# Ledger of designs, part 13: designed miniproteins, single chains, continued (2)

Each design is a single chain, and the fold is of that chain. pLDDT is the mean over its residues in the fold that is shown.

## One batch from the design tools (miniprotein)

Design m4416
Fold by ESMFold2-Fast:
Structure m4416 (fold): chain A 72 residues (1-72)
Amino acid sequence: MENEAALKIADEMIKAAEAGKTRSEIEYVAGRLLREYADEISVEDAMKIGEAVQSENRLEELKKLKEEFEKR
C-alpha cells in the first residue's frame, strides 16, 4: 500500500520529536528513513514529510500529516 511507508516514516518522526530531538537529529532520521523506503514512498509524500520536519511546529505538523495519510 502506497501509504504504509509514509505512515511508518511519519510515526518515527513523531516519536523523535516527542523524545525532544533537535531539528538536525529529526532531519537525519527523516533522511535515513526516506532512503530506506525510497521505492515505497511517493515523491509528493516525501516532500510533505520534509516540509513538516522543517516546520517550527514540527510535532503538530507531523501529527496532522499522519492523520492525512491514515485517511487515504
Scores: mean pLDDT 78

Design m4417
Fold by ESMFold2-Fast:
Structure m4417 (fold): chain A 88 residues (1-88)
Amino acid sequence: DKKELAEETIKTLELAVESLTDDPFEAEVAASLVRMTYAILKLADPEMAKAVEEAVKELVEAILARDREAAKEALEKTKKALKEAAEK
């Protein structure tokens, strides 16, 4: 079920963003969680992964920069793209 896959992906990405602090080590851990989540998504549904590729890249860059506002904006873009890809 693409909708269930999208919802689980969103939950994991939300966890990564919520866990973000000013600590650069914690930012690397959060970015790793996002990258692993995307890798799993790409294996499970390559089309859905392609649809969110750019938003996920923005999210990783924002997390590594420790920019909470940019990370939240990229997360919202990723959530929207995942929901749209699940509906077709």
Scores: mean pLDDT 85

Design m4418
Fold by ESMFold2-Fast:
Structure m4418 (fold): chain A 74 residues (1-74)
Amino acid sequence: MSDEEKKELLRLALMEMLQWAKENNLPQEVIDFLEEAIRRAPELSVEELEEVLKEATEKIQKYVPDFKFVILPE
């Protein structure tokens, strides 16, 4: 898989997390974080996007402790 394909998959994962957060009425802080992350995604490396996805998961877990997002395998 190319780095461009990995970046697109990570961006799609963030978009899916944003939809899930909105559907589950998570605080605006979480929604704003995900929207900003998606907006910046084209400027980030694969490694930076993976760190952002991890941070987004941790922010969601603050409000939904049992939330687990599937980390994309290498």
Scores: mean pLDDT 76

Design m4419
Fold by ESMFold2-Fast:
Structure m4419 (fold): chain A 64 residues (1-64)
Amino acid sequence: GMKKITEEEALEALDKVLSLSYPSNEAKIAFINHLKKEAEKGGLKMSKKFEDKVKEAIEKLRKE
């Protein structure tokens, strides 16, 4: 459905993606990028907190 996402829902989804036992870090990065895009489409103003968490998560997954 066309439900608008809140910052709290976006942060919860990010944490869930990071905790999932996906087979590859590339898949996690793809899901994080999709979550960011959906949050922006939902009218969520990208906060520094959310943006920083996204950047840190992607960098960590790439460095593993």
Scores: mean pLDDT 68

Design m4420
Fold by ESMFold2-Fast:
Structure m4420 (fold): chain A 70 residues (1-70)
Amino acid sequence: QQEVTQAARDAVQQLVSLGAKDVEVTLHDDRVEISASVDSLTPELESQMQKVAQELSDRTGLPVTLTLKT
């Protein structure tokens, strides 16, 4: 659980570096949920941010749900 928290914080930093705003993370015992806002959601940006979520899933062994809003 502590490793999950640290990995989630790393993912938040990566999303912010990609231009995400209002990043919210909800940690559950069995999954991670991330919500973020962007000024304009392009397919390219969505793809890049989904890769961050996939990396978080790989590091934690937990399913990660990423929700992006404009």
Scores: mean pLDDT 78

Design m4421
Fold by ESMFold2-Fast:
Structure m4421 (fold): chain A 80 residues (1-80)
Amino acid sequence: SPEVKEYAKKKIDEIFQKAMDEISKLSPELRKEFVEELNKIMEEFQKKLDQATSREEADKIIDEFEKKVNEILEKYKQKE
């Protein structure tokens, strides 16, 4: 449904922006590597969200995306 897709897009964009702000303190090289990994994860989760038919399905996918993004963020914080 269009409503579910718009909701999911907004939530994914919010998570993405938060991650981009968090990595602003990393070195330029680490930021580039992080963005490359994040883009791959975004492509994967966008495909999953395109198949979601309900808010419950979208929320589950969004939660998994946020969890994955946070795992990558912690990994990159440890590299410094």
Scores: mean pLDDT 82

Design m4422
Fold by ESMFold2-Fast:
Structure m4422 (fold): chain A 94 residues (1-94)
Amino acid sequence: SAKEKLLEKIDELEEKYKDNPLNVALLKAVKIAIEEGKIEDTLELLRRNLLYWIAVKNKEQVDFSTPEEVLIEEARKDPEYQLLAELAELLREA
């Protein structure tokens, strides 16, 4: 199923990010949310986190009109936010 494939991809991310305990904790929380059918809610929380992160990084007001693709590409360039970019991409495709 699509859900089983998504959970397998999250397991691959846990292995990739295993040396960062905060990233492992985030991935385990996301797996629970997926199992509970809260994919849309999880994606919205990730999107909001990225919106606020970009605003803080640029010392600007939050721009809620920023396309999700722009948020993902900016996060992918930052080693601290790369996992959030990968999660947002995976959840969009679910």
Scores: mean pLDDT 82

Design m4423
Fold by ESMFold2-Fast:
Structure m4423 (fold): chain A 77 residues (1-77)
Amino acid sequence: MREKLREHNTPEQVAALEARLDEVAEEAIKKKLSKTEIMNLIQRELRRFLAEHPEVDRVIASNYATEKAKEVYEKLK
């Protein structure tokens, strides 16, 4: 997914999305949030990012956000 994100977006857009989702993931881990709450936070941040960057491929960005949520779920085990 990261390769596709870079293919369709500028390096700056990719770095910005990754940074924002990483911040949300760290917050979720610190707060010991439920799986549903983690997904909601990641989806909320994704929606904000896409509103600010409408040229970003929504499907590819959504797939990346889903993989990020899975990484966070694994860290909470």
Scores: mean pLDDT 74

Design m4424
Fold by ESMFold2-Fast:
Structure m4424 (fold): chain A 87 residues (1-87)
Amino acid sequence: LSREEREALMEELLALGQEIIDEMKRRNEPESVIREVSELIREAILAIRQGDTARARELLDRLIEKMKELNLDERLIERAERLRARV
């Protein structure tokens, strides 16, 4: 990934991450679960910034699995999967 592609992916993941956290708060998910998802998003952003595509993919795959486990909005899951495909 180029620097420009990484910057775009980080910006998109940050925006998506905020929507994911807002959805979890709206659903009254436990604070511990919200923190776990927030940490996955933070670590994925850091991995993308560092150009560690393998780690970014692993973290995004874990995030997507957690979103599916929690039965979050399908649109958010699809956006995460599309972002993952671009890493």
Scores: mean pLDDT 90

Design m4425
Fold by ESMFold2-Fast:
Structure m4425 (fold): chain A 81 residues (1-81)
Amino acid sequence: MPTAEELLEEMKAVLDDESLSAEEKKAKLERVAQTALEQNASAEVLLQIGIAIKEASDLTGVDMSELQKRIMAEANRRAAE
């Protein structure tokens, strides 16, 4: 099972990988986000994932706003508990 640190490193690797298309980057970031949600990652980890998704969206021009919104909402919910 990947750790929170490994998930954050995976996101950075995806963003830095010039061989991946914008759509492939989106798909890989969606998998990282889904894994973090399923593993009950902390609010802080989900916030970092949300920031990375926003950066990927800005960098690639691919709309990831729904994924970012979902992750940020979950981060906020976990922070409130």
Scores: mean pLDDT 77

Design m4426
Fold by ESMFold2-Fast:
Structure m4426 (fold): chain A 80 residues (1-80)
Amino acid sequence: SLADELRELLLNELHVDEELAEKLVELLQRIQAGEDTSELVAELRKREEEVRATLKRASLIADPELLAALQRIGQALFPR
């Protein structure tokens, strides 16, 4: 699944801490399910600098499907 691919990328390739990785994966799952993301977005925004750096690094190495998922995560966290 995209969630499993994102978790593998964050933990094993980018060595992101487990808490941040799990919250980003949960955010993707909630977005895909059309669920409320407000509390999770607020929690992730407490680590804004780290989250932005992680999404940027992930986007540089992700395949097209995972890249689209990362873009949806980015829009949810940091809307224009």
Scores: mean pLDDT 86

Design m4427
Fold by ESMFold2-Fast:
Structure m4427 (fold): chain A 111 residues (1-111)
Amino acid sequence: SSIEEAKKQVEELGKEHGRYEYNAELLDKGAAYHESLAPQDPVAAQTAADLKAVRDQYLAKAKELEDKIDELIKKNPEYAEEFRKAYEQAKKEAKEEMEKTEEEAKKKIEE
């Protein structure tokens, strides 16, 4: 059904948003680390600025996904609440999957 297809699209967009948000947070942590070095190293200052620029690109992509969800909701207003919940859940699950993947990778490197 067209509504089932729309719901799947909502879930896919939510997962992509979660990945972009995770990447943006990771870049923010990297930028903060390099900023802590910047008073003694001008290369660290530039690295922090470059990481923030890439972060802003991921945040812009995430906003584009939110615009797409708003368009889907406008076409299916009776499902607005269900679509927003599915989007937020998929976003959260994707972010949690990325965090678990990072933790498992760190464990393997430490062995």
Scores: mean pLDDT 87

Design m4428
Fold by ESMFold2-Fast:
Structure m4428 (fold): chain A 71 residues (1-71)
Amino acid sequence: EFASLKEQALAQIKALADAGDIDGARALERQAMATLYELGLKQGLSNAEIAKALSELRRDAEQAIAEAQAR
């Protein structure tokens, strides 16, 4: 489901960032945002719901990457 894929993607992004693979984490963030956008449209989610989910994913992913880079 949309929410499960968002959580799964964020967990994978955090794992890559924590492992020091910042480039991989950013690449996965881009892929996850594209995949969730298409899945949201397919599931009939509103543009507002999709935009909110993508904004949350970007915020949380960038925070995880920044925290990993600070170590």
Scores: mean pLDDT 83

Design m4429
Fold by ESMFold2-Fast:
Structure m4429 (fold): chain A 97 residues (1-97)
Amino acid sequence: LQKELEELRERAREEAERVAASGDEEEGRRRVLELTREALRLVLANPEEIEGMTPEKVAMLQRRLAVLEENRDLPVDEQLARQAALDAELDAEYLKK
């Protein structure tokens, strides 16, 4: 599981870097979002297998996945904007608690 997540993380980084160079930027960004959803589903299916996973982190990941799944059919730029907004909110909430 850990190695599969690491591979997905690296593929997501590679796709993000390719977006800057390719003529098919929207498809590249959409693929990165798909890989992110896959990684979150894998972690959430087996959170106990991930060392250092806490209930708070699980809740944050569940909210991130929910936003990604709910907004799957929106334009990529809108999906990215909503994910960034959620990440900022979750970071602020974590620091307050």
Scores: mean pLDDT 72

Design m4430
Fold by ESMFold2-Fast:
Structure m4430 (fold): chain A 98 residues (1-98)
Amino acid sequence: SEEEERIRYLMEKLKQIKEYAKKILESDNLEEQFEQMEKIFEILAEMQKYFGTASSEEKRKASLDKFKEEATLEDLKELAEKIIKESEEGLKLLEEKL
């Protein structure tokens, strides 16, 4: 069904986000952490396009650039832990709907 296809798509994207977030948590290098965070933002942009919700590409890029300017290594690890937890909770809820 269309609903099952949508759920499986979300599960796959959440799994990818979780893996990149784990790489942020395992890294002690700020540049490497930002590279993984950029990949998460790319996945989120793909998801927004898939669901027909569009935010300005320029606004997304500006937000990412500002985040890179202000965020510390500790901030990125805390954010990564939150992303992992939310992704796991989301995956559990989606699996229960299948």
Scores: mean pLDDT 81

Design m4431
Fold by ESMFold2-Fast:
Structure m4431 (fold): chain A 82 residues (1-82)
Amino acid sequence: KEFRAIKLAADNTATISGNLGGQELADAGERGLRATTDGIRRDSDADYGDQVAKVVDDALDRGRRLRQQSLDQQRQQELLRQ
């Protein structure tokens, strides 16, 4: 339940940064996710905190890689057409 919300926020942050050029918005979203994660870990057992940290790291990493891959593909296509 909590994992879904954190994952969605991370995915949305990556999408906004890639599509709208909202780097400041993306940065704010990431800080919000980290603050939420810290709160969950503070109020939870270590086992649960580890699961939350893994979900956040996986979601952020996936979003960043997808955005980077899309940018690389677009650059290569632009160079081929020009």
Scores: mean pLDDT 62

Design m4432
Fold by ESMFold2-Fast:
Structure m4432 (fold): chain A 77 residues (1-77)
Amino acid sequence: MRPSDEEIQAAVWELKAAVSITVANEALKRGDKETAIEAYKDAIEALKQAAVYDPSRKEEYNKRIKELEEKIKELEA
């Protein structure tokens, strides 16, 4: 069975979120909080888009978004 276009789009947005999280984690290793915050915000936006395309996983995406929002809040303190 071919995945739906919506399932493919959700997977693309999840991949974008994963890349942004990796960028944020690497920035933090270098002490670059500003780049890390920007990358976590990009990951949150990507996860919000993934939830639009795959609402069956909305609770999982919302939990990940909340974790990233808490990380940003700690870094902005």
Scores: mean pLDDT 85

Design m4433
Fold by ESMFold2-Fast:
Structure m4433 (fold): chain A 87 residues (1-87)
Amino acid sequence: MKHAREAEEALRRAVESAKEGNAAGFTGGMLRAMGSILEAALQGDVEAVRRGAEAARRVAEDPEAPEIARRAARGLAEGAEGLAKAA
């Protein structure tokens, strides 16, 4: 699933940018992850949306991830879970 993989890669890059204090990289990674999940939802790929939600949930629950990354990932996971129920 292309969109699920893109969301996972974007989330990984966002977390690494947050660890480095790179606000632009963090923001770009989060927006890219959100975009990939929204694109999957628009295409009716519920499985890709669910995998994106799971990836975001893993970041939200990761104690090694910076607090801002955990908060942003929690919001993304909740949004993606809602989209999976509606799509």
Scores: mean pLDDT 82

Design m4434
Fold by ESMFold2-Fast:
Structure m4434 (fold): chain A 84 residues (1-84)
Amino acid sequence: MDNERVVRLLREAIELLAQGKVEEADELYREEAEELREVIENAEKVVVAVPKGMSEEEKEKVEKILKEKFPGVEVEVLELEKKE
């Protein structure tokens, strides 16, 4: 199933964010998210990667929007950064 494509997309978005191309990473992620809508609706959990420096209020807003669009799916919003 298209799970490999989802993983590849997330990896590419992470690499773009690491290069400082925040806007390109958001555009790539958003474009693929529309195609993956049916996959998301059948998922038990969705993890959304957001650009570094996004405020906590903006992260909460993204999480709320996704929970409203996909009721019954667990939503987690994570900032892309290195722990070390």
Scores: mean pLDDT 58

Design m4435
Fold by ESMFold2-Fast:
Formats: sequence, structure tokens, C-alpha cells
Structure m4435 (fold): chain A 113 residues (1-113)
Amino acid sequence: NEVDVLLLKIKYIQSLSLEELEELEPHYKKALNSDSNELKVLAYIGLGELARKKGNYDEAINYYNKALETSKELPKPVVAVIYNNLGNVYRDQGNYEEAIKSYEKALELDPNN
């Protein structure tokens, strides 16, 4: 189903190495000019994951927040995964209070994942 395909694409982006994400950065930036909310969300997640792996946590948080803004009409499991990723960024930054809030929001949106 379309939701499962989108979730698989997000999971794939999260599995990419720093080097693979750096190679894909121009493609993600180009995708931000798309009229597709799904494609923009994938692009913001890719850019956020790249920033996180580089240790640029504030930039990663900014990209994940843009992914959340773009995902408002997308299915709850997709929004939940974005909150989980945002939680991972806050955790890596050492901001455990915001990490917990993000994880709790993800659990609220999708209790099964």
C-alpha cells in the first residue's frame, strides 16, 4: 500500500551512510521544488539525516520541523516516523527532554511502532 511504500522509503533513507547522503544531497535539494508533499517530506528527511550524521543538530532539527510542516495531510504513521527521527536528533544533541517529547508524540500518533 502507498503508506507502507513511503515508510519503507523513509527507513531506507535512515539506513544510508554519510557518504551516500552527501552524494544524494543535490537530488534532495532539487526535490524540494516538487509539488509532491511526499517527495518534499522524503527530501527534508534526507537533508535532516545528513545534517544529523555531520553533527549539525540545529540544521537537522530545522529540516525535520519542515518535514513535519509538509506532512500535515500525510498518514499518522508517516508523521510518527518523522517525530521519532526528530527525537533521535535531540537525543544525539543531548537534549533529552525534547527527545522524550518527540518520542511520546510519535507513540501517540502510531502506538504500534
Scores: mean pLDDT 88

Design m4436
Fold by ESMFold2-Fast:
Structure m4436 (fold): chain A 95 residues (1-95)
Amino acid sequence: SKKKEELLKLSKLAEEAGEYADKASEETLKNLDKALEYAKEAAKLAKEVGLDTKPVDDAIEEAKKDRKRGSIRLGAISGLFYMLSSSYKIEAKSL
């Protein structure tokens, strides 16, 4: 039926949205990993010039937490799109 075809198209669009969310996740995690690398280099430089490294150590810890939170949040977003895709596909099969 026409409605079955429309649901299959919606399922495919949701799947594609999930795939784009996964690609965005990969890019975001790479950027967070680079932020952590720069923070570690800043801590090393601060130590070499005799500065207190606490502010940079705090920044490193925050970057690690952001990387972990980012992974969880982005996984939830792609998961929602894959769930929508599955739901539309199940509904299409019931028609």
Scores: mean pLDDT 77

Design m4437
Fold by ESMFold2-Fast:
Structure m4437 (fold): chain A 96 residues (1-96)
Amino acid sequence: SMREQLEEKYREKIEEYIKFLGEELIAQREEELRKLVEEVQAGKLSLDDLPEAVREQVEFQEQLAAGKKVPRDESLELQVERSLRLLEELREEKEK
């Protein structure tokens, strides 16, 4: 159908943007997570002070660093969505 053709073109454009911009977003997320994990481990920050979405990602990263978890086998799309969510939540907290 015509709708299926439009959805496919939209998906192709999104995939192209995800590939081009996704690496930058993933790198920004990794940098912010590293800082948060370091602050939590140093006792300078409580997980209870973090938004729910951010807390989940920090807890997973701590468990990963401790060897208690394996890296997630995630698509680039899911990694970008997770990166955007973390960065947006952190931005909102800084504006409070």
Scores: mean pLDDT 72

Design m4438
Fold by ESMFold2-Fast:
Structure m4438 (fold): chain A 106 residues (1-106)
Amino acid sequence: GPPASREEILEALRELVRARQEGRPPPRAALSPAAVAEAERLVELTRAALAAVAAGEDVSPAVVEAALAALLVEGADTAEAIRAALDEAGVEPALREAILAAFEAR
């Protein structure tokens, strides 16, 4: 089938993160199956970085995980690309540093 859109993947990421926080399965019937599969893959790729962020920063690990995974979906695979995307989006400085630290710690 057609690949999931970036927006569908981002929505699936938010729901997967929320479901994990609540200890429940994600609402798969309301989400694109392709988007859920890609979102789950990206969450696993960023999971190790969350431990470093959670140890050094008060920013919610779930927000960092969702933001980093969304940036990776957009093809931001370097620290410079991530920094540029966060600057353009006007991301709060503490969250920006947490996301960059999580990316660099992977």
Scores: mean pLDDT 62

Design m4439
Fold by ESMFold2-Fast:
Structure m4439 (fold): chain A 55 residues (1-55)
Amino acid sequence: SWQVLEDSLRASIESALARTGDEFFRRMLEEAKSYAEMVSAILTRAVDKALEKRR
């Protein structure tokens, strides 16, 4: 499921933050999290539109 991928990404972010003091990596990981949330929203909207066309 999509939730499993999102949980894996969060675990990777937490691990990387524990291992780095570099602000560059912190900002990059924050951007990756935002992107995952955006993709989830797009997929939900696409599914809703596909279901409407089948009615």
Scores: mean pLDDT 70

Design m4440
Fold by ESMFold2-Fast:
Formats: C-alpha cells, sequence, structure tokens
Structure m4440 (fold): chain A 70 residues (1-70)
C-alpha cells in the first residue's frame, strides 16, 4: 500500500541517519583509543569494518522490504 510504503521509506531514512551517527561516534571513539595506545590502528579498522558490514547487510534487507511494500 501507499501508506505502508511511505512509512517504510521514512523508517529507512531515520535508520540510515541513526547508523551514520553511530558510525561517526564509533570512528571518533576508536581514534581516541588508538591515540591512547589502548588498541592498534589495525584493530580499530577491523572493528569499523565489522560495523560497516553489519549495517550494510541490515540496510540491504530493509531496502528490499521497502521495495516489496510498493
Amino acid sequence: SAEEFAKKQKDLADIKKLYDEMRKNLEETLKQRVEAGEITEEEAQRLLDIFNEIVDELLKKYEEDVAKAK
């Protein structure tokens, strides 16, 4: 339905903004931890890569759900 599609599009946009904010906060936190010598740059990059992979997979599934609602 048009109503369901519009709702899912808004939810997707809101989720994308939330994940973008979370990624930014994670990048800042990991950078601080590398600068403090608590973790290596390689470990920081691995954690960021894992986060990005999870987010990309979730967004892909949600985008497919939005497409099916139309």
Scores: mean pLDDT 83

Design m4441
Fold by ESMFold2-Fast:
Structure m4441 (fold): chain A 90 residues (1-90)
Amino acid sequence: MEEERKKIDGLVGNALLAILFGDLETAEEYLKQLEKIREDIKKRLPSMTPEEQAEAEKLISYIDENITRLKKLIEEQRKWQAELEKRLAA
């Protein structure tokens, strides 16, 4: 769990940097990696103890919150870029 959390935090950080630099394609790739980790954890749930399942569910919730946040930031960055292009073209 700690190792998986650290990996998730790294992917979230890298996605945020990609968004900051306007590299939305790379940000989308990090989102796919987060979604894959989420699905991999879900596949392991039936083989876990009740305590491990509770921790895994918390981790899935944390991933979902970060995916939602990152998708919102990507959309905001897209709108910002489109508005800048519109203003520069005028």
Scores: mean pLDDT 83

Design m4442
Fold by ESMFold2-Fast:
Structure m4442 (fold): chain A 101 residues (1-101)
Amino acid sequence: SAMEEARKVLEEARERIREYVKDIEKVLEIVEETARRLSEILGLDYEEALGAGLAGAAAIADEAGEKETARKLAEKIRELLKKKGKLTEEDEELIDEFIEE
């Protein structure tokens, strides 16, 4: 099942992000590779998969108390949303609050 394969990929990615949460570059590599794989397995748009992956990684970093990693991931989400013209004022405020904490 494509859904079972996708779930396994997601679970493995979350574990790896927790392991490398202090290494921002490694976290970004894991997120980008996972988004690519999920896009292929589920037929999702790569940028939508990437956005979801960045948000998930930011949450993991925040839970781990790794503020710098969480901040950089939030900045990448902002950049992605701006490129799509989908960044609302509410989204900007939410991301700013996340970056400031």
Scores: mean pLDDT 79

Design m4443
Fold by ESMFold2-Fast:
Structure m4443 (fold): chain A 91 residues (1-91)
Amino acid sequence: MLIPKITEEELKKYEEELIKEFEKLGIDPEVVKKALEGDEEAQKELQKKLPEEESKYVPYMVKLYEILKLSVKDPEEATKKLEELVEEYKK
């Protein structure tokens, strides 16, 4: 299944949905945004606030966001990377 080419506006909507899910867990949206942008300190803070089981998925979420950014430019390559990520974290 091919990921359609995503616009910059659609990418922002996906980022907002991800932030909203973390807000439900009591995490500051700014910390989530910085972590997704590749801020290592923000990623550590996010992992610290999550249970151990969930914290292992922070790198997965960062990679998923990178794939969504890639889909704006190259949806075929983004689909390939998504399939690789799903295989790596299969569940």
Scores: mean pLDDT 71

Design m4444
Fold by ESMFold2-Fast:
Structure m4444 (fold): chain A 58 residues (1-58)
Amino acid sequence: GAAKAAAVVSEAAHAGEISGNVGAAAVTLIQSGRVDAAVALLRRAGADEVADRVAEAA
């Protein structure tokens, strides 16, 4: 669900896998029900593994 997907993004940002700005934007998109947009944002940022984890968690 959305909470689990948002947690994946927050953990990835904390681990330095993505920037804090990308993480914050992705969390906002997930919380607004736009999981597909969050996944697309993460892929454009080069974070394909994080995007895959978000898609699985959502």
Scores: mean pLDDT 85

Design m4445
Fold by ESMFold2-Fast:
Structure m4445 (fold): chain A 82 residues (1-82)
Amino acid sequence: MDREALEKQIEEEKETIKKNPNTIEGIEALIGLARALAALGKLEEAFATLEEAIKLANKLLPKDHPLFDRLRAAYLAIADAA
């Protein structure tokens, strides 16, 4: 994916987060945002975004929710890229 496509994804994810605060859709958009930021080399921002997603998931979801597996996978993928 080129830089322009990643920047467009970042804007779309930010808009989804803004429109859907405190929702599962918002958490999924935070994961997408973190992955796109990492792909652009913005690792500090990517990890900060994932931490926000994890905190929100801990507030909204039961501890055994499948989304926690996705959050863990995203964290490991970004950490491996760092």
Scores: mean pLDDT 82

Design m4446
Fold by ESMFold2-Fast:
Structure m4446 (fold): chain A 80 residues (1-80)
Amino acid sequence: SPKEKLLHLAKIALEKEKDEEVRAKLQELIELIENDAPREEIRKAAEEAFEAWLKKYPHLEESAKSAKELFEKLLEEIEE
């Protein structure tokens, strides 16, 4: 399901991430997805996670944009 794919992507990102601020935002995102939070809240948390990640890795902006686009597409497929 789209929810399972989003959760899987967020958990993989968290496992690979070492920066505490980015990890905190990813943990918040995972919790919102697992608790079936409104789509707007999940989107906001994802945006905050991507912004935190870009602050640490600005030279990887293209990769972050691709990941954000995939996340948004999966999020739109979730029924509220």
Scores: mean pLDDT 79

Design m4447
Fold by ESMFold2-Fast:
Structure m4447 (fold): chain A 87 residues (1-87)
Amino acid sequence: MLDEAERYAREALRAAEAGDAEAAIRYLNKAIESLKKSGEPATQLIIEGLEAALEAAKAGDLERAARYARGAINFVPVAKALTEWRK
């Protein structure tokens, strides 16, 4: 789930950087849905970051959407480490 969500978040970032708001919104929604389906508490900050990116993209602020998406992506390794540490 985290790997799939990270892939969608990275595609959203690329779309936002390319000025494609429709694609950015679509990929952000897919990433958020994937994370919510996981039910992992460690993903909550990633979900919040991606939801903020989604709101920015819907407002047409693709630069802000890209910044929030990048922040969420950068937290993915931390969430993975926390999940593995619980093993």
Scores: mean pLDDT 80

Design m4448
Fold by ESMFold2-Fast:
Structure m4448 (fold): chain A 80 residues (1-80)
Amino acid sequence: SLREELLEFVERLVSRGMPKEEAMDFLIDLLEFFLNSTEFTIERMKANNSPAAVIAAQQAAAADLRETLKLAHELKKELA
């Protein structure tokens, strides 16, 4: 599951010596970076009149990243 993948990512960072809170913050920052990059790409695609199907695919990716980010915030609260 997505939850298990996020927890595995955090556990890998913790196993390498990163405190759990810092590992969660790193995951959140990384997801926010990808979301911002995807949203920037969408705006560039719209400006360049890219095919509607390509824009729709990027919008779906942004929606998935927003849900993943929401889950990461929920996990941070749970693991605090």
Scores: mean pLDDT 89

Design m4449
Fold by ESMFold2-Fast:
Structure m4449 (fold): chain A 73 residues (1-73)
Amino acid sequence: MEEEKKKIEKAKILMEEWEKALKETTETGKAALPVDIVKRTYEKLGEELPEDFDSIDAQKEIAKAQKILLENS
């Protein structure tokens, strides 16, 4: 139960960082990479990002977060 709540909270934070990155891209013209979005999420959670974490891993994590929020909203 606590594990599920933590997973939903992480997904929520990740989507908030995703929205913030999209807004920054629109306002500044600087594109944010998926890896940077996931890294910001991990920093807010006090978790360490894996050393070998790449763009594919970031895209998968974002997609997973979107699915979790859709299933819980």
Scores: mean pLDDT 76

